# Ledger of designs, part 26: designed miniproteins, single chains, continued (5)

Each design is a single chain, and the fold is of that chain. pLDDT is the mean over its residues in the fold that is shown.

## One batch from the design tools (miniprotein)

Design m16876
Fold by ESMFold2-Fast:
Parts: C-alpha cells; structure tokens; sequence
Structure m16876 (fold): chain A 69 residues (1-69)
C-alpha cells in the first residue's frame, strides 16, 4: 500500500541520515536528507513500486559517496 511505501521511505531516510553523518557536516546531511525525502515521497505519490524506490535510494547514496571521496 502507499502507507507501506511511505514507511519504507521513512526507514530509508533514517538510514541515509546515519550513514551520511559519518562523511558530511550536520548542515549538509540535513540538505541531502531533505532532497532524498522529497524525491522518494514524490515517487510514491506518482505510483512508484518498492523496487523503483530501492533503486532511487541506491542511486542517490552512490552519488553522495562519489562526492565524499
């Protein structure tokens, strides 16, 4: 359901905050987490599947790790 997908997004956003906080400043983490939340919630509202959300999350996190190096 949409509620189950939003719960998944909330878990992914929480995990992203924990991971990104090891590599980025608090200010940058909040900016990145907000961008991720907006992107993933937008996808849920557009009817995205669980698989599409997982892919989008992975692509976002990989992009941030490239910037951390």
Amino acid sequence: SRADLRELVDRMVGEARRVLSQYFSDEEVERLVERLRERLYGLVDQGASREELIKAYGEFMLEQFEKAE
Scores: mean pLDDT 85

Design m16877
Fold by ESMFold2-Fast:
Structure m16877 (fold): chain A 96 residues (1-96)
Amino acid sequence: DLSEEEKKIRNATIDFSILEIKSGTLTLRQFLLRLPGIGPERAERLVALLRELGITTVEEFLSLPDETIRRLLREVGVPEKDQKLILEEIEQLRKA
């Protein structure tokens, strides 16, 4: 559902995010802020919920089951359409 140019930009953004995650320069909060439909307020709530689960890094977050991630996104009020896009992006990041 994306144009070829939008797909190229998205793929470049994903590749850059993978590099930042592997280098340890990307905080969990910064990562969450890049995801569609989250924004600052939902990112802060997600960071707090994840901390209660012992999740403090992007790598730990990516290791969570998709059902757990979807539940957390729903809890902070992320729209269902954006939840799907986030899970698709997480799948691409896990493949790296």
Scores: mean pLDDT 77

Design m16878
Fold by ESMFold2-Fast:
Structure m16878 (fold): chain A 89 residues (1-89)
Amino acid sequence: MVKLEVSLKAEKKGDKIILTGTARSEKEMDLVLYLKDLDTGKVTFLGSGRGKELTASKEIDAKDGTYKGIGRNLDTGETVESEPVKVEK
């Protein structure tokens, strides 16, 4: 089975936060990345692509919150969530 790994990082830039998700696969696969806001339950599409790695970012206004990256392998149906990332204003 092809293993999928997902990570999320947050970087503060002035009054904005950049949330960057990365999905990695052992083989070239059709990958999709989403961002989940754990405070609201809202899921936002970040990006999709075919490859062993997909990286996509979203800029948000700086606020306190907790987020997860969600990666999906469309070829296998596997879904993986990152560790939660806490952000601060």
Scores: mean pLDDT 84

Design m16879
Fold by ESMFold2-Fast:
Structure m16879 (fold): chain A 79 residues (1-79)
Amino acid sequence: SGAELYASRCAACHGAQGEGGGGAPSLHGVGKRRKPAYLFAVITNPAAYKRAMPAFSGVLSEAEIWAIVDYVSKTFAEM
């Protein structure tokens, strides 16, 4: 699920509640500011978007990245 993938792959830098820290930005409200396709593209190849984040291309499947995008966009939308 997107929640499990976020907890195992993202939460160490972005926080369990998407609050940010350790150099990673807050994800609160990100689904209101960014289109899902942009979030997918950033997770896949962050360097193309000038982000200091590990690339998940070849680490996660396309379906797994979309599950994270959906989870982050909905779960942290009102924070």
Scores: mean pLDDT 75

Design m16880
Fold by ESMFold2-Fast:
Structure m16880 (fold): chain A 81 residues (1-81)
Amino acid sequence: SVEDEINEILAQTQAEVARVVAEARAQGLSEEELLRRLIEVARRTIAQLQELYEKTGDPRVKKLIEALEREIAEAEERIAA
């Protein structure tokens, strides 16, 4: 189902976020560098969701893409400030 595919993409994303955060802490990275790496993770997730949306047309997928795009915009503003 579309819901199962969404849940799989989100579970993979959560695992990647946890790995990136752990790696950043181990390396003593700045908040700005951590945010840049998390933005890259979010962009990859958007690409997977975009492919799913093109195949299904499901509005739930579009809402997730829009939410992630807003999170990226907010993170980029924090880095720029």
Scores: mean pLDDT 88

Design m16881
Fold by ESMFold2-Fast:
Structure m16881 (fold): chain A 86 residues (1-86)
Amino acid sequence: SLAPPDLSTLRAKVEYLLQLIGHMYAQKKPLEEIKEKIREEAKKLGLPEEVTKLLLEIAEIAHKDPTAGKKLEELVKKILEIIEKL
């Protein structure tokens, strides 16, 4: 099961969504279902559109190439830099 969300900070909200993406991939959910869930949860959590776009890009890259670890790390770093500046 997913860990209970700690939604006290913007960082915690992003970490929750990253865990949700990982959980859905582990359950072998279709990419479109994962993307729809990201959009839904990001909207509920009030995440910036730029962060939502990067989360969607993470989901697409991970689905197409599970070996693209460095690219995924780069996108996560960009998300963390955005939220740190807010």
Scores: mean pLDDT 78

Design m16882
Fold by ESMFold2-Fast:
Structure m16882 (fold): chain A 53 residues (1-53)
Amino acid sequence: SLEKGIKMLEEGIRISERAIEDFKRRGNELGVKLFEIALENSRALKEELEQKL
């Protein structure tokens, strides 16, 4: 369902945000960049799904 998809994306966003902060602490610039891309994609998809509710 759309609601379940949105909740899964919300959890994915939280995980990505935490991962970015962890990568920053470790000096992993590539990890930061990759998860920032994943985060923006998840946010865009979440907004698209929310428009369908």
Scores: mean pLDDT 85

Design m16883
Fold by ESMFold2-Fast:
Structure m16883 (fold): chain A 82 residues (1-82)
Amino acid sequence: SDEERLELAESLLYAGEYEKALEILKELMTSDDVEIRLRAVELLERLSRYVPEKVKEVLEEILKTEKDPEVIKRIEEILAKL
């Protein structure tokens, strides 16, 4: 489930497995559930403290297709700090 994948991504982030966490979070951003995408963006913000350039690339790619105004706003706020 998306919830189990969010938990896995957070565990990988805590363990320092940044590339694996990023891969899972990128896939979660394709979810039809806005709440899942908002939660994934929150974890991407935490991940940006460790791998800012890679998170920036992923967030810029997501902005090309993201239509939810709240998700877009949160991504733009994160990108402004990178």
Scores: mean pLDDT 89

Design m16884
Fold by ESMFold2-Fast:
Structure m16884 (fold): chain A 64 residues (1-64)
Amino acid sequence: MSPEQRKQLALELARQAIASTPGAEDAEVEVEVDGDEVRVTISHPDPDVARAAAAKFDELLAAA
């Protein structure tokens, strides 16, 4: 899989995680690709919402 394809998949899963997390509609997503590694950062003014969205992202990534 190309780095660009991995970035697109990570972004899609991050958006799904946000949509599945109550109150995370205004969360910001940053995706970085470093060689074979993809790093996703989900930011929200409420740290509990950011943590919940990040946990949901990890769950979706593990299921993919």
Scores: mean pLDDT 77

Design m16885
Fold by ESMFold2-Fast:
Structure m16885 (fold): chain A 62 residues (1-62)
Amino acid sequence: MKPSREELVQAFFRVVKAAREALEKGGITEEEFDSYLQRAADIARAGDVEGLEKLAEELEKK
């Protein structure tokens, strides 16, 4: 079944939060931050909630 739009939006916002925190911790650069946001936007357009969750988990590690 296709994920709900709310789940997709929530997963995208989780990526944004994780990227922001990683940037603030010095785990990623500003260039990497922009790259991650573009990648998240592409994944969100594809409706891939699992892809967004994996990306957020990657960022939470940094």
Scores: mean pLDDT 81

Design m16886
Fold by ESMFold2-Fast:
Structure m16886 (fold): chain A 83 residues (1-83)
Amino acid sequence: GEEAERLVQQGYELYRRGDYIGAAKLFLKAGELYREQGDLESAKSYYSQAIRYAQLAPKSDKEAQKLLKQAQENLKKVEKELK
């Protein structure tokens, strides 16, 4: 029942190790789980973190670009649900 919180903790560990792509991926998944639970504020927060960490990766990184796009699209959907 605590999968989203576990992913957040793992994401911070990856961030501290300099794995920005791995961190962004875990925060994106955590945001998706919070959204499914109806916690739109937490979903928005973790999608924003995924965007921030994906942007710390090299601009040429295709996986980071894909994660950035997915997190931005999911953030827009959550912001629309909050209004």
Scores: mean pLDDT 85

Design m16887
Fold by ESMFold2-Fast:
Structure m16887 (fold): chain A 100 residues (1-100)
Amino acid sequence: VVAANQALAAGDYERAVALAEEALARNPDNWAAQIALGEALLKQGRYEEAVAYYEKALALTPESHRGVRAYIYRNLAEALEKLGREEEAARYRELAERYA
């Protein structure tokens, strides 16, 4: 997933999506690749798809990775807020604070 994260840092969100999808094709349980794909989709304004991939990442991310889970919760809240799903966004914002 390093290549996908480098594409994200460069602002090349289309390439980040392609690289993250390639990583997931090799390992569907790669929660880091699910996060990278969600972030790239969020940056592209593809909010519904971003939510789906963040939810998959959250299901696969261990509880011990509190910082990663907080990051996912914050990004889920942002995507849901953009979709007008404010009650769900508020719940994930609360979870992000709890994990901080």
Scores: mean pLDDT 82

Design m16888
Fold by ESMFold2-Fast:
Structure m16888 (fold): chain A 79 residues (1-79)
Amino acid sequence: KIREAILEGAKKAGFEVDPRDIVAGLGEDLYGESLKLNIEKNGYITITYKGKFVKIPVKGLTDEQIVEATAEAIKKEVG
């Protein structure tokens, strides 16, 4: 499942992400429409981690691929 895959990916990269930050990011507009999540239209999910916005591709990926994509995205933006 997408939420579980994102949490596993973050842990794989050595980062601690609050599950509530992932849930709160779904459908919330923090700075405008461009930051609002809509997986069906945009194909990605955004999380906030250490003051950075991390875009994770999810559309068309398996749970295992989402784990890897999450680890790489967090590492590139934060690590």
Scores: mean pLDDT 63

Design m16889
Fold by ESMFold2-Fast:
Structure m16889 (fold): chain A 80 residues (1-80)
Amino acid sequence: MTPEQLREMMRTVLDGAREYLAAHPELQSPRVRALLARMGELVRQAEAAKTLEELRALFDELGEVHAQLSAEVARLEAAL
């Protein structure tokens, strides 16, 4: 996987999360908004990253934050 492929995947994950939450404002808790903001920050850092090692670390963290976002969304949906 190239640096640009990793950046593209990270952008795709962020854009998908943003699109879903924009369509579901009832799921936009303070925690969901904070997790989404963290995902945005990680994608921003990935654009500035110079090495594949840096990008892999950011990609791994994005996956972890995305998992936390998915868990929080599932918890909120279960409470409806």
Scores: mean pLDDT 87

Design m16890
Fold by ESMFold2-Fast:
Parts: sequence; structure tokens; C-alpha cells
Structure m16890 (fold): chain A 83 residues (1-83)
Amino acid sequence: PSEEELDVEILEALVLIQVGILKSEARNHNLPELEKLAEQFEKEGRKIVEDYRAGKISFEEALKRLRELMRKVQAESDKLLAA
């Protein structure tokens, strides 16, 4: 694979790991709101990966945006779990 292909695989892996965590929490707590949050995160995360693939943003910018999205999603997840 090219370096760009490997960078995409890294970004995709980060998205899939976080989606898996959210889906696991949704299953463990029977919270459909967490399942919806996982779906929203996957959609937004994939858009960041696609923007990188299209050359619209650098790898560093993609990582920054993904980390910001992960922090936001974690905060929403924490609120749902504390309810």
C-alpha cells in the first residue's frame, strides 16, 4: 500500500475502534441513544477520512478533527451513561 493508503487505514481504524466502544456501551446499558450516537460518530468520522482521501485536508488536520469529534462524542456518551 502507498503511504496515503496506510494513513487512511489508520484513520479508519480509529473510527472503527470508537464506534465499537460506543456500540459495546449501548449493548451493556440497553441505551438506544448510545447506538444512535455511534451511528452519528461513524458518519462524521468517515467524512473526515473522505476529506483526507480527497486531498482537502492534511493527515495532521484529519487527526486533529477526529480527536475533537471523539472528545465531543465521549462527553455526550458520559451524559447518557450518567442519566
Scores: mean pLDDT 84

Design m16891
Fold by ESMFold2-Fast:
Structure m16891 (fold): chain A 92 residues (1-92)
Amino acid sequence: MTDQVLTAIQQAINDATKQDPSQKPAGQKALQVAKDYSSGTPVQIASQVGGTVTDLGDSKLLQLLTGKMSDIGQDVADGLQKGVVDAAKKKN
């Protein structure tokens, strides 16, 4: 279960960084966060990834991941948005 969600998230991040190599540093950090939270729920994993990408100020990677996360599942898409909101609160 965690293996399938983690693999899908890893694939999304790797595909995004291959399409835009300038996103590799942010993508590597997002990938590590996904692994660190691999025992959590899909919402938790996506939330941590979304927060990390938002904290890095990488709107292009976030945009690419938003589409791919929606393809993985509704919970993952919702989790990504939760992470974005939580990261935005830190700046306010």
Scores: mean pLDDT 76

Design m16892
Fold by ESMFold2-Fast:
Structure m16892 (fold): chain A 77 residues (1-77)
Amino acid sequence: MSEEEAEALADRITALVERKVSELARQGRWDDAEAALKAGVETVRQVLEDSGASPEVIERTVARAEKRLREALEQAR
């Protein structure tokens, strides 16, 4: 898997997790939404590490995923 393919997969995982986080937050299940966010960030990191992505690509992609998921959680408040 190339770094480009790994980033694309990570972005797709982030989009799926974002939907789940938003759904749980809309239901008032804040603890479950927070847990889903943390699990999603860990999954993105694992996928990138398993793909052999560079540390720079891992850190920037994980940071973007975490920011996007945090924004989704806060907007659902």
Scores: mean pLDDT 83

Design m16893
Fold by ESMFold2-Fast:
Structure m16893 (fold): chain A 71 residues (1-71)
Amino acid sequence: DEALKLVDELVDEFYDPWAGRSGGLLAYRLGLNRKVLTERLKKKFGDSLTEEKLEELIRYFERRLIDKMYS
């Protein structure tokens, strides 16, 4: 749905193939991106976003971002 599309777009935005890649900073970068993702999701969906759905979207985002970093 729209939330998953937004997450996919943000994965592409946060992972720039022209920027330097750093596997050594993966955990740190995930923490920072998680905070930004949470803010953007709450801004767009607000009161429509449940705690459980927010956690699911964050886990989906982290998996997709890790997949891109390992590619």
Scores: mean pLDDT 66

Design m16894
Fold by ESMFold2-Fast:
Structure m16894 (fold): chain A 104 residues (1-104)
Amino acid sequence: EVEEKLKKLAEEKAQEIVDRYADQLSPEARAIVERFVRDLLETVAKASMEGKGEEALKEARQRATDLLNDLVARGLISPETAQGILRDVEEAAEEIVKEAKKLK
């Protein structure tokens, strides 16, 4: 039940981020970002349940930075859009870790 709540929170946060930037993304970029953000936040939720949330936050930031920089280099998103997505992903990941700590 706690795991289901964190997974649902991760899914809701991923959808909010994708919807916020949908008009700024091509269909190809949107598909890549949507899949990546969902997988990333789900990974953070699972790691947080195992007591590894802080490590998962550091890895999430690095993975998000690497992907978004690649998408900018390929001309699929603007640097401004990439910065916005990175910030929102970091905030969502931090909220998931904080929520997991409250459920323990």
Scores: mean pLDDT 84

Design m16895
Fold by ESMFold2-Fast:
Structure m16895 (fold): chain A 79 residues (1-79)
Amino acid sequence: LEEKFEEILRLLEERNPDGVVSLDQALQAIAEAGLSLEEESLLASALLQKIAKYGVETQTLTLEQVREALETVLEELKA
């Protein structure tokens, strides 16, 4: 799971060298990572929460905010 999360972040960094990621790009990278339905659902929810807090008008997040969302989901799945 951690390796898949790092692959998602690597893919987003390659596609967004300015460090700004759209919600659509983040969701597509998650879908490409081959996660389970539960893992995809948790990540989508975490990203939507970050968008609601930080990116409502632009529908974008920083790579740092995406990493935070991934780390939150990783903690939930390990608990």
Scores: mean pLDDT 77

Design m16896
Fold by ESMFold2-Fast:
Structure m16896 (fold): chain A 83 residues (1-83)
Amino acid sequence: SAKQGRGDAISDFLTTAATTLKTKLGLTESANILNQAANAARAGDYRKASDLALQAADLLKDVNPDLAVLLRHTARRLGKLAE
């Protein structure tokens, strides 16, 4: 379905971002939260995925503001999928 396809695409993005944060930047806590968000999105738990993406955005606001903004937009999209 279109909803599932969108959730899967967001999950793939979150997994890629988590890998980059962990392997290139050493931001293990933010990476772990994004991996949890990706797993929640893949499982169709869009509310949990949205909440976790917002937590990661807050942790990244001072170290990567552009990614923090993108994660807030991603969380909003996940919130819409939860409706």
Scores: mean pLDDT 85

Design m16897
Fold by ESMFold2-Fast:
Structure m16897 (fold): chain A 93 residues (1-93)
Amino acid sequence: MMDPSLLEGLAQLQKLLEEGKKIAKEIVDLIKQGNIEKAQELLNNYLAEVEARIQAIRDEMEREQARNAGRELEIQALNDASQAIINAYNKAL
């Protein structure tokens, strides 16, 4: 059984990653429809949400005066998700 605090953090990470996959598909569909403005809006909104989460994780690490390998991996996963959605957007253009 996983620790409840760890489960909650993983649930938040999974939510952002699943939202990223859904938004990437929606962005591609919008570009195919010629609605590039809406695709850019969705991309920017998701990137802002990811940046806010990364900053929250960094603020937590600074407050605790500790570098946590698990939190560094969460930041990396969020950066990878952002890059994947940017790549999907650029490929669809």
Scores: mean pLDDT 78

Design m16898
Fold by ESMFold2-Fast:
Structure m16898 (fold): chain A 93 residues (1-93)
Amino acid sequence: MPIDELEIDVALAEIAVAISKLHPEGRKLVDTAIEIARKHGLSEEQAILVAAAVIAEYENRPKLAEHFREGALKLGASEEQVDAVIEEVKKKA
């Protein structure tokens, strides 16, 4: 099967999340982001994309953060869900 653009975005998000977890602060940020995303009804893949967007924003990479955010929306997450997750993570991080 040809690799879908969204499948590549999910794989890149999984790699970003895995790298972030190598550091205690990054692991805490990732675990918090995924927990909050799941509470807001996001799927596992949507949660990973939102977590990657949060990591990118924390690292001052707004274009990369927007790319991962758009990926979550393309997988069926609503703007309201994604924005609520990001704002709640910012309050707890």
Scores: mean pLDDT 80

Design m16899
Fold by ESMFold2-Fast:
Structure m16899 (fold): chain A 82 residues (1-82)
Amino acid sequence: MSEEKKEIEHFQRALEALEKDFEGLKELAKQTKDPKVLEDIRKGLENGIKQLEELKKHVKDEELLKKIDEMIKRLEEEIKKL
């Protein structure tokens, strides 16, 4: 009981941190015209997808898995805009 709740809280916190980082990268992408900075932003988003895929391997909660999948799709869309 308590372990499952702690695991869900841990993953929820990790997702919130990643979402905040992704918002920062999206805002930075809107402000820069430097191709090197845009490539660094792309790599940051790709690394975020890798972290989300890794989290999926450890998550058993179906709602969290759906949120992770939705976040991955949003990141892939943002990468395509760069």
Scores: mean pLDDT 78

Design m16900
Fold by ESMFold2-Fast:
Structure m16900 (fold): chain A 71 residues (1-71)
Amino acid sequence: DALSYLMTAEALRGIPEAVRRMLLKKGIELSEEEQEILEEWRKKAEEYLEKAKKLAKSELERRMIEELEAS
């Protein structure tokens, strides 16, 4: 459903961001390959967000998608 795709998109966006913040705080450098993987997750988040938009049935679901897009 739309909510499942939206939650997956949030996870795919949120996890890379949390990982980057954690590694930055610890002074750990990401390899070029690792950075590419995180960028692919970000691109996948966009794909899942578009799927959520197509499956949205209620005003609430559409509003939640708009909030995530505005972020």
Scores: mean pLDDT 75

Design m16901
Fold by ESMFold2-Fast:
Structure m16901 (fold): chain A 68 residues (1-68)
Amino acid sequence: YKEEAERLINASPDERVAMLQGLANKAMKSVKTPEDTYELGLLIDKMVAAIRNRDVEGLAEYIRKIEE
């Protein structure tokens, strides 16, 4: 998932929004309770922070949690 993280960090603003929306939509398929929705919100916030900090390893771990 490091390649996916690097692509997301280096993407244009429009591409980044589309990629984040895709990941959020995938994660939403696992949401079953209000608590799950809250946890998803926290995960998205952490991903946005990782993009700002160019934290490839942290972002890759968050992508892994969504994909697996």
Scores: mean pLDDT 78

Design m16902
Fold by ESMFold2-Fast:
Structure m16902 (fold): chain A 56 residues (1-56)
Amino acid sequence: HMSGEELVQKAEEARAAGNYREALRYLWDAMKAGALTNEQAHDLAVELAEGEGRAG
């Protein structure tokens, strides 16, 4: 089992690699594990969406 903190780190690694779908999956799992609040998860998801839009 991956800890919620590990899931957050994996999300950041995926984002840095440009794998935004993978990053969103890890953020969702981290939120479900209680490592992120709904507000924190929302803010990070918005940053991912903006990053994807600017990269494309």
Scores: mean pLDDT 75

Design m16903
Fold by ESMFold2-Fast:
Structure m16903 (fold): chain A 113 residues (1-113)
Amino acid sequence: LKEAEEYLKKAEEAVKKGDVEKAKEYLKKAVDALAAANPSEDNVDTLILAGRRGIVLGKIYMLEGDPEKAVLAYQGGIDAFQKALELEPDNKEAKQLLEEAKALLAEAKAALA
């Protein structure tokens, strides 16, 4: 999980800079590391990383001008955070990220109009 977390942080920073190529490269490395390190789908940390992957992927699609794909990516992130909250209802990080993902989903849906 630590390697997946570090690559995901790099993907998040690349998105903030508008660097779509680096964001995609780091996101792929984060996904590969998460798959290698994920021994259980019922792990809250794994679900939070999966949700954050959805947010990064959605932001990449928004930068590429593809709000339809961004909606699907953000919804995937929301679903992951909701599952994390089913396991740990008081998880503050998952609650905060869920609200962020919902706001991003609303923005992507507005871009479709």
Scores: mean pLDDT 84

Design m16904
Fold by ESMFold2-Fast:
Structure m16904 (fold): chain A 87 residues (1-87)
Amino acid sequence: GSTFSDETFQQMIDESVKLIKASVDLTVTKQNNGPLSDQAAALREQSDALRRMADIYRDNAGDLEKAESLYKEAKRLEEEAKRLLEA
């Protein structure tokens, strides 16, 4: 992987924080038996953060392998969210 600029590194920190918050929101919603729509929303927030991180690896770092891995995980979470809403 390529070394990030300071600005790109700060963007990665921001997206990582968003991912952590969405993961916590999902855990709290599940623990409190919250609606499937809220669980799906938290999964989609995680997917969006992973997609943004993947864009940074692809476009700023040139790390296509890492970007592809993150895009695959984001798609998996989106598919899980969609299945929850169809259940």
Scores: mean pLDDT 83

Design m16905
Fold by ESMFold2-Fast:
Structure m16905 (fold): chain A 101 residues (1-101)
Amino acid sequence: EMVTVKVEIEGSPEAIAKAAVAAARAGDEAGAEAVIVTLPDGRQFLVTKENADTVAEIIRRRGVRRATIEVVGSKDAALKAAEAAVKAAREAGGEAKIEVV
């Protein structure tokens, strides 16, 4: 069944950028329907493996320190993408938490 998994991330722009790229790549590999990054100013990006590096550059350039990543798909795909985002954020010194909606 289709679920939405939210990841709330706080940290350096590098931590947010790495989390977005990791979520997009893991989501694509697992067959997620969508990976959406929401910035503090309300801007939303549909992130794909093709545009993930561009979105990461926007995050770094804007100095984004908080973001929400929403993964839509099967429970397996959404959790794999969310866990990849959390791992990438934490490895870069950020904080991240998952909630299933």
Scores: mean pLDDT 88

Design m16906
Fold by ESMFold2-Fast:
Structure m16906 (fold): chain A 100 residues (1-100)
Amino acid sequence: MAEKVAEELKKKYDEDAENVKRFGQEAIDLAKKDPKKGEEALKELETYRINLVKEGNRDIAEAYEKYGEEARNVAFEGLRKVGKTAKDAIDEVKKVLEEN
């Protein structure tokens, strides 16, 4: 069961990371063209990251309790990857907004 859960979690977080990267690029482009829309997109990214931490901590704990260390490690690494993608996008949007 741990292996199946680990595979499902990995696929989920890989998809989440790609979606966040795409949304982050849109936010960066918006900040360059329309700073007000860029600020709104920045708030959405920050809200997403906060929710990711809340949901992620619960998901990691549940994976560990039900399926042990292997599932926990996959969830932790997946969430770290998604979180880093969101943070990198947030940092870049902030930089663009500061330059305007």
Scores: mean pLDDT 81

Design m16907
Fold by ESMFold2-Fast:
Structure m16907 (fold): chain A 60 residues (1-60)
Amino acid sequence: SMLSDEEQLRAAGEVALAVALTVSRHSKDPSTPSAEEVERILEEGLRRGDVAGAVREVNA
């Protein structure tokens, strides 16, 4: 399914924020997920059509 321009911008912003927070968190505590692991989760969420769920998983 194609996303609207607003949905694409929102999803891109949520992904960018999740990655930035993960990089910050991992740099302080290596036991937290790496940026590479978070990228895999977000890509899997996008593939399933559940980006919001993937972002929640990353922020948990």
Scores: mean pLDDT 70

Design m16908
Fold by ESMFold2-Fast:
Structure m16908 (fold): chain A 103 residues (1-103)
Amino acid sequence: SAETTAETAEIYEQLGLLALENGDLDSAYKNFLLAIKLYLEVGETDQALALALKAAELLEDVAPEHAAEFQKIATLLQQGKVSEALTEVDILLGVLDIKEAVN
């Protein structure tokens, strides 16, 4: 299942890139978040970090608020705060409320 989940994460990453090429910023944002979530769930933190940094750079000029969110995820991952990064992704995807995140 970990291999299948990583393959699914790669598909979401590619869908996010295609959405950016088509100017679909909402689709790009959601697909990048889904890819990062799946990479983190299978322990591929280096892939999650690489994608978060890439998404932040690609969105910096066209969606600066989304770019800042990916930069926050990347910063958490660089600090080894994997569970906090996953919580942030879940909040942004709307699958976790902020009260649960703040404990």
Scores: mean pLDDT 85

Design m16909
Fold by ESMFold2-Fast:
Structure m16909 (fold): chain A 110 residues (1-110)
Amino acid sequence: MEEERRRREERAKEELEKKIEKEIQESLIAMVRSIGKLELKRIRKLIEEGKLEEAKKLLEETWKEHKKIVELLKKQSDEELQKELEKIEEEFLKELHELAEKLGVPPLPK
């Protein structure tokens, strides 16, 4: 009786720990998406203000930082979370590419 109770308690703990880890990873992915959107908004504001040189510098910095963060998270994520990160990266790169075209700079190389 005691061994079956221990096995059920261990299983419940493992399931709870996995759920917590998944929620933490999902929260980190949501934060990366939110930060990316805020940085893109800042670049657009600089373009609207005519601060094109500052906008170009921020665009390059934002691309480098976002790429580094996404690569680090992908290494620690399961296949489902990796697909979500790829989707976020594709949306972010698409918006960066549109802003780069408006600024007259070529798309940022890998």
Scores: mean pLDDT 76

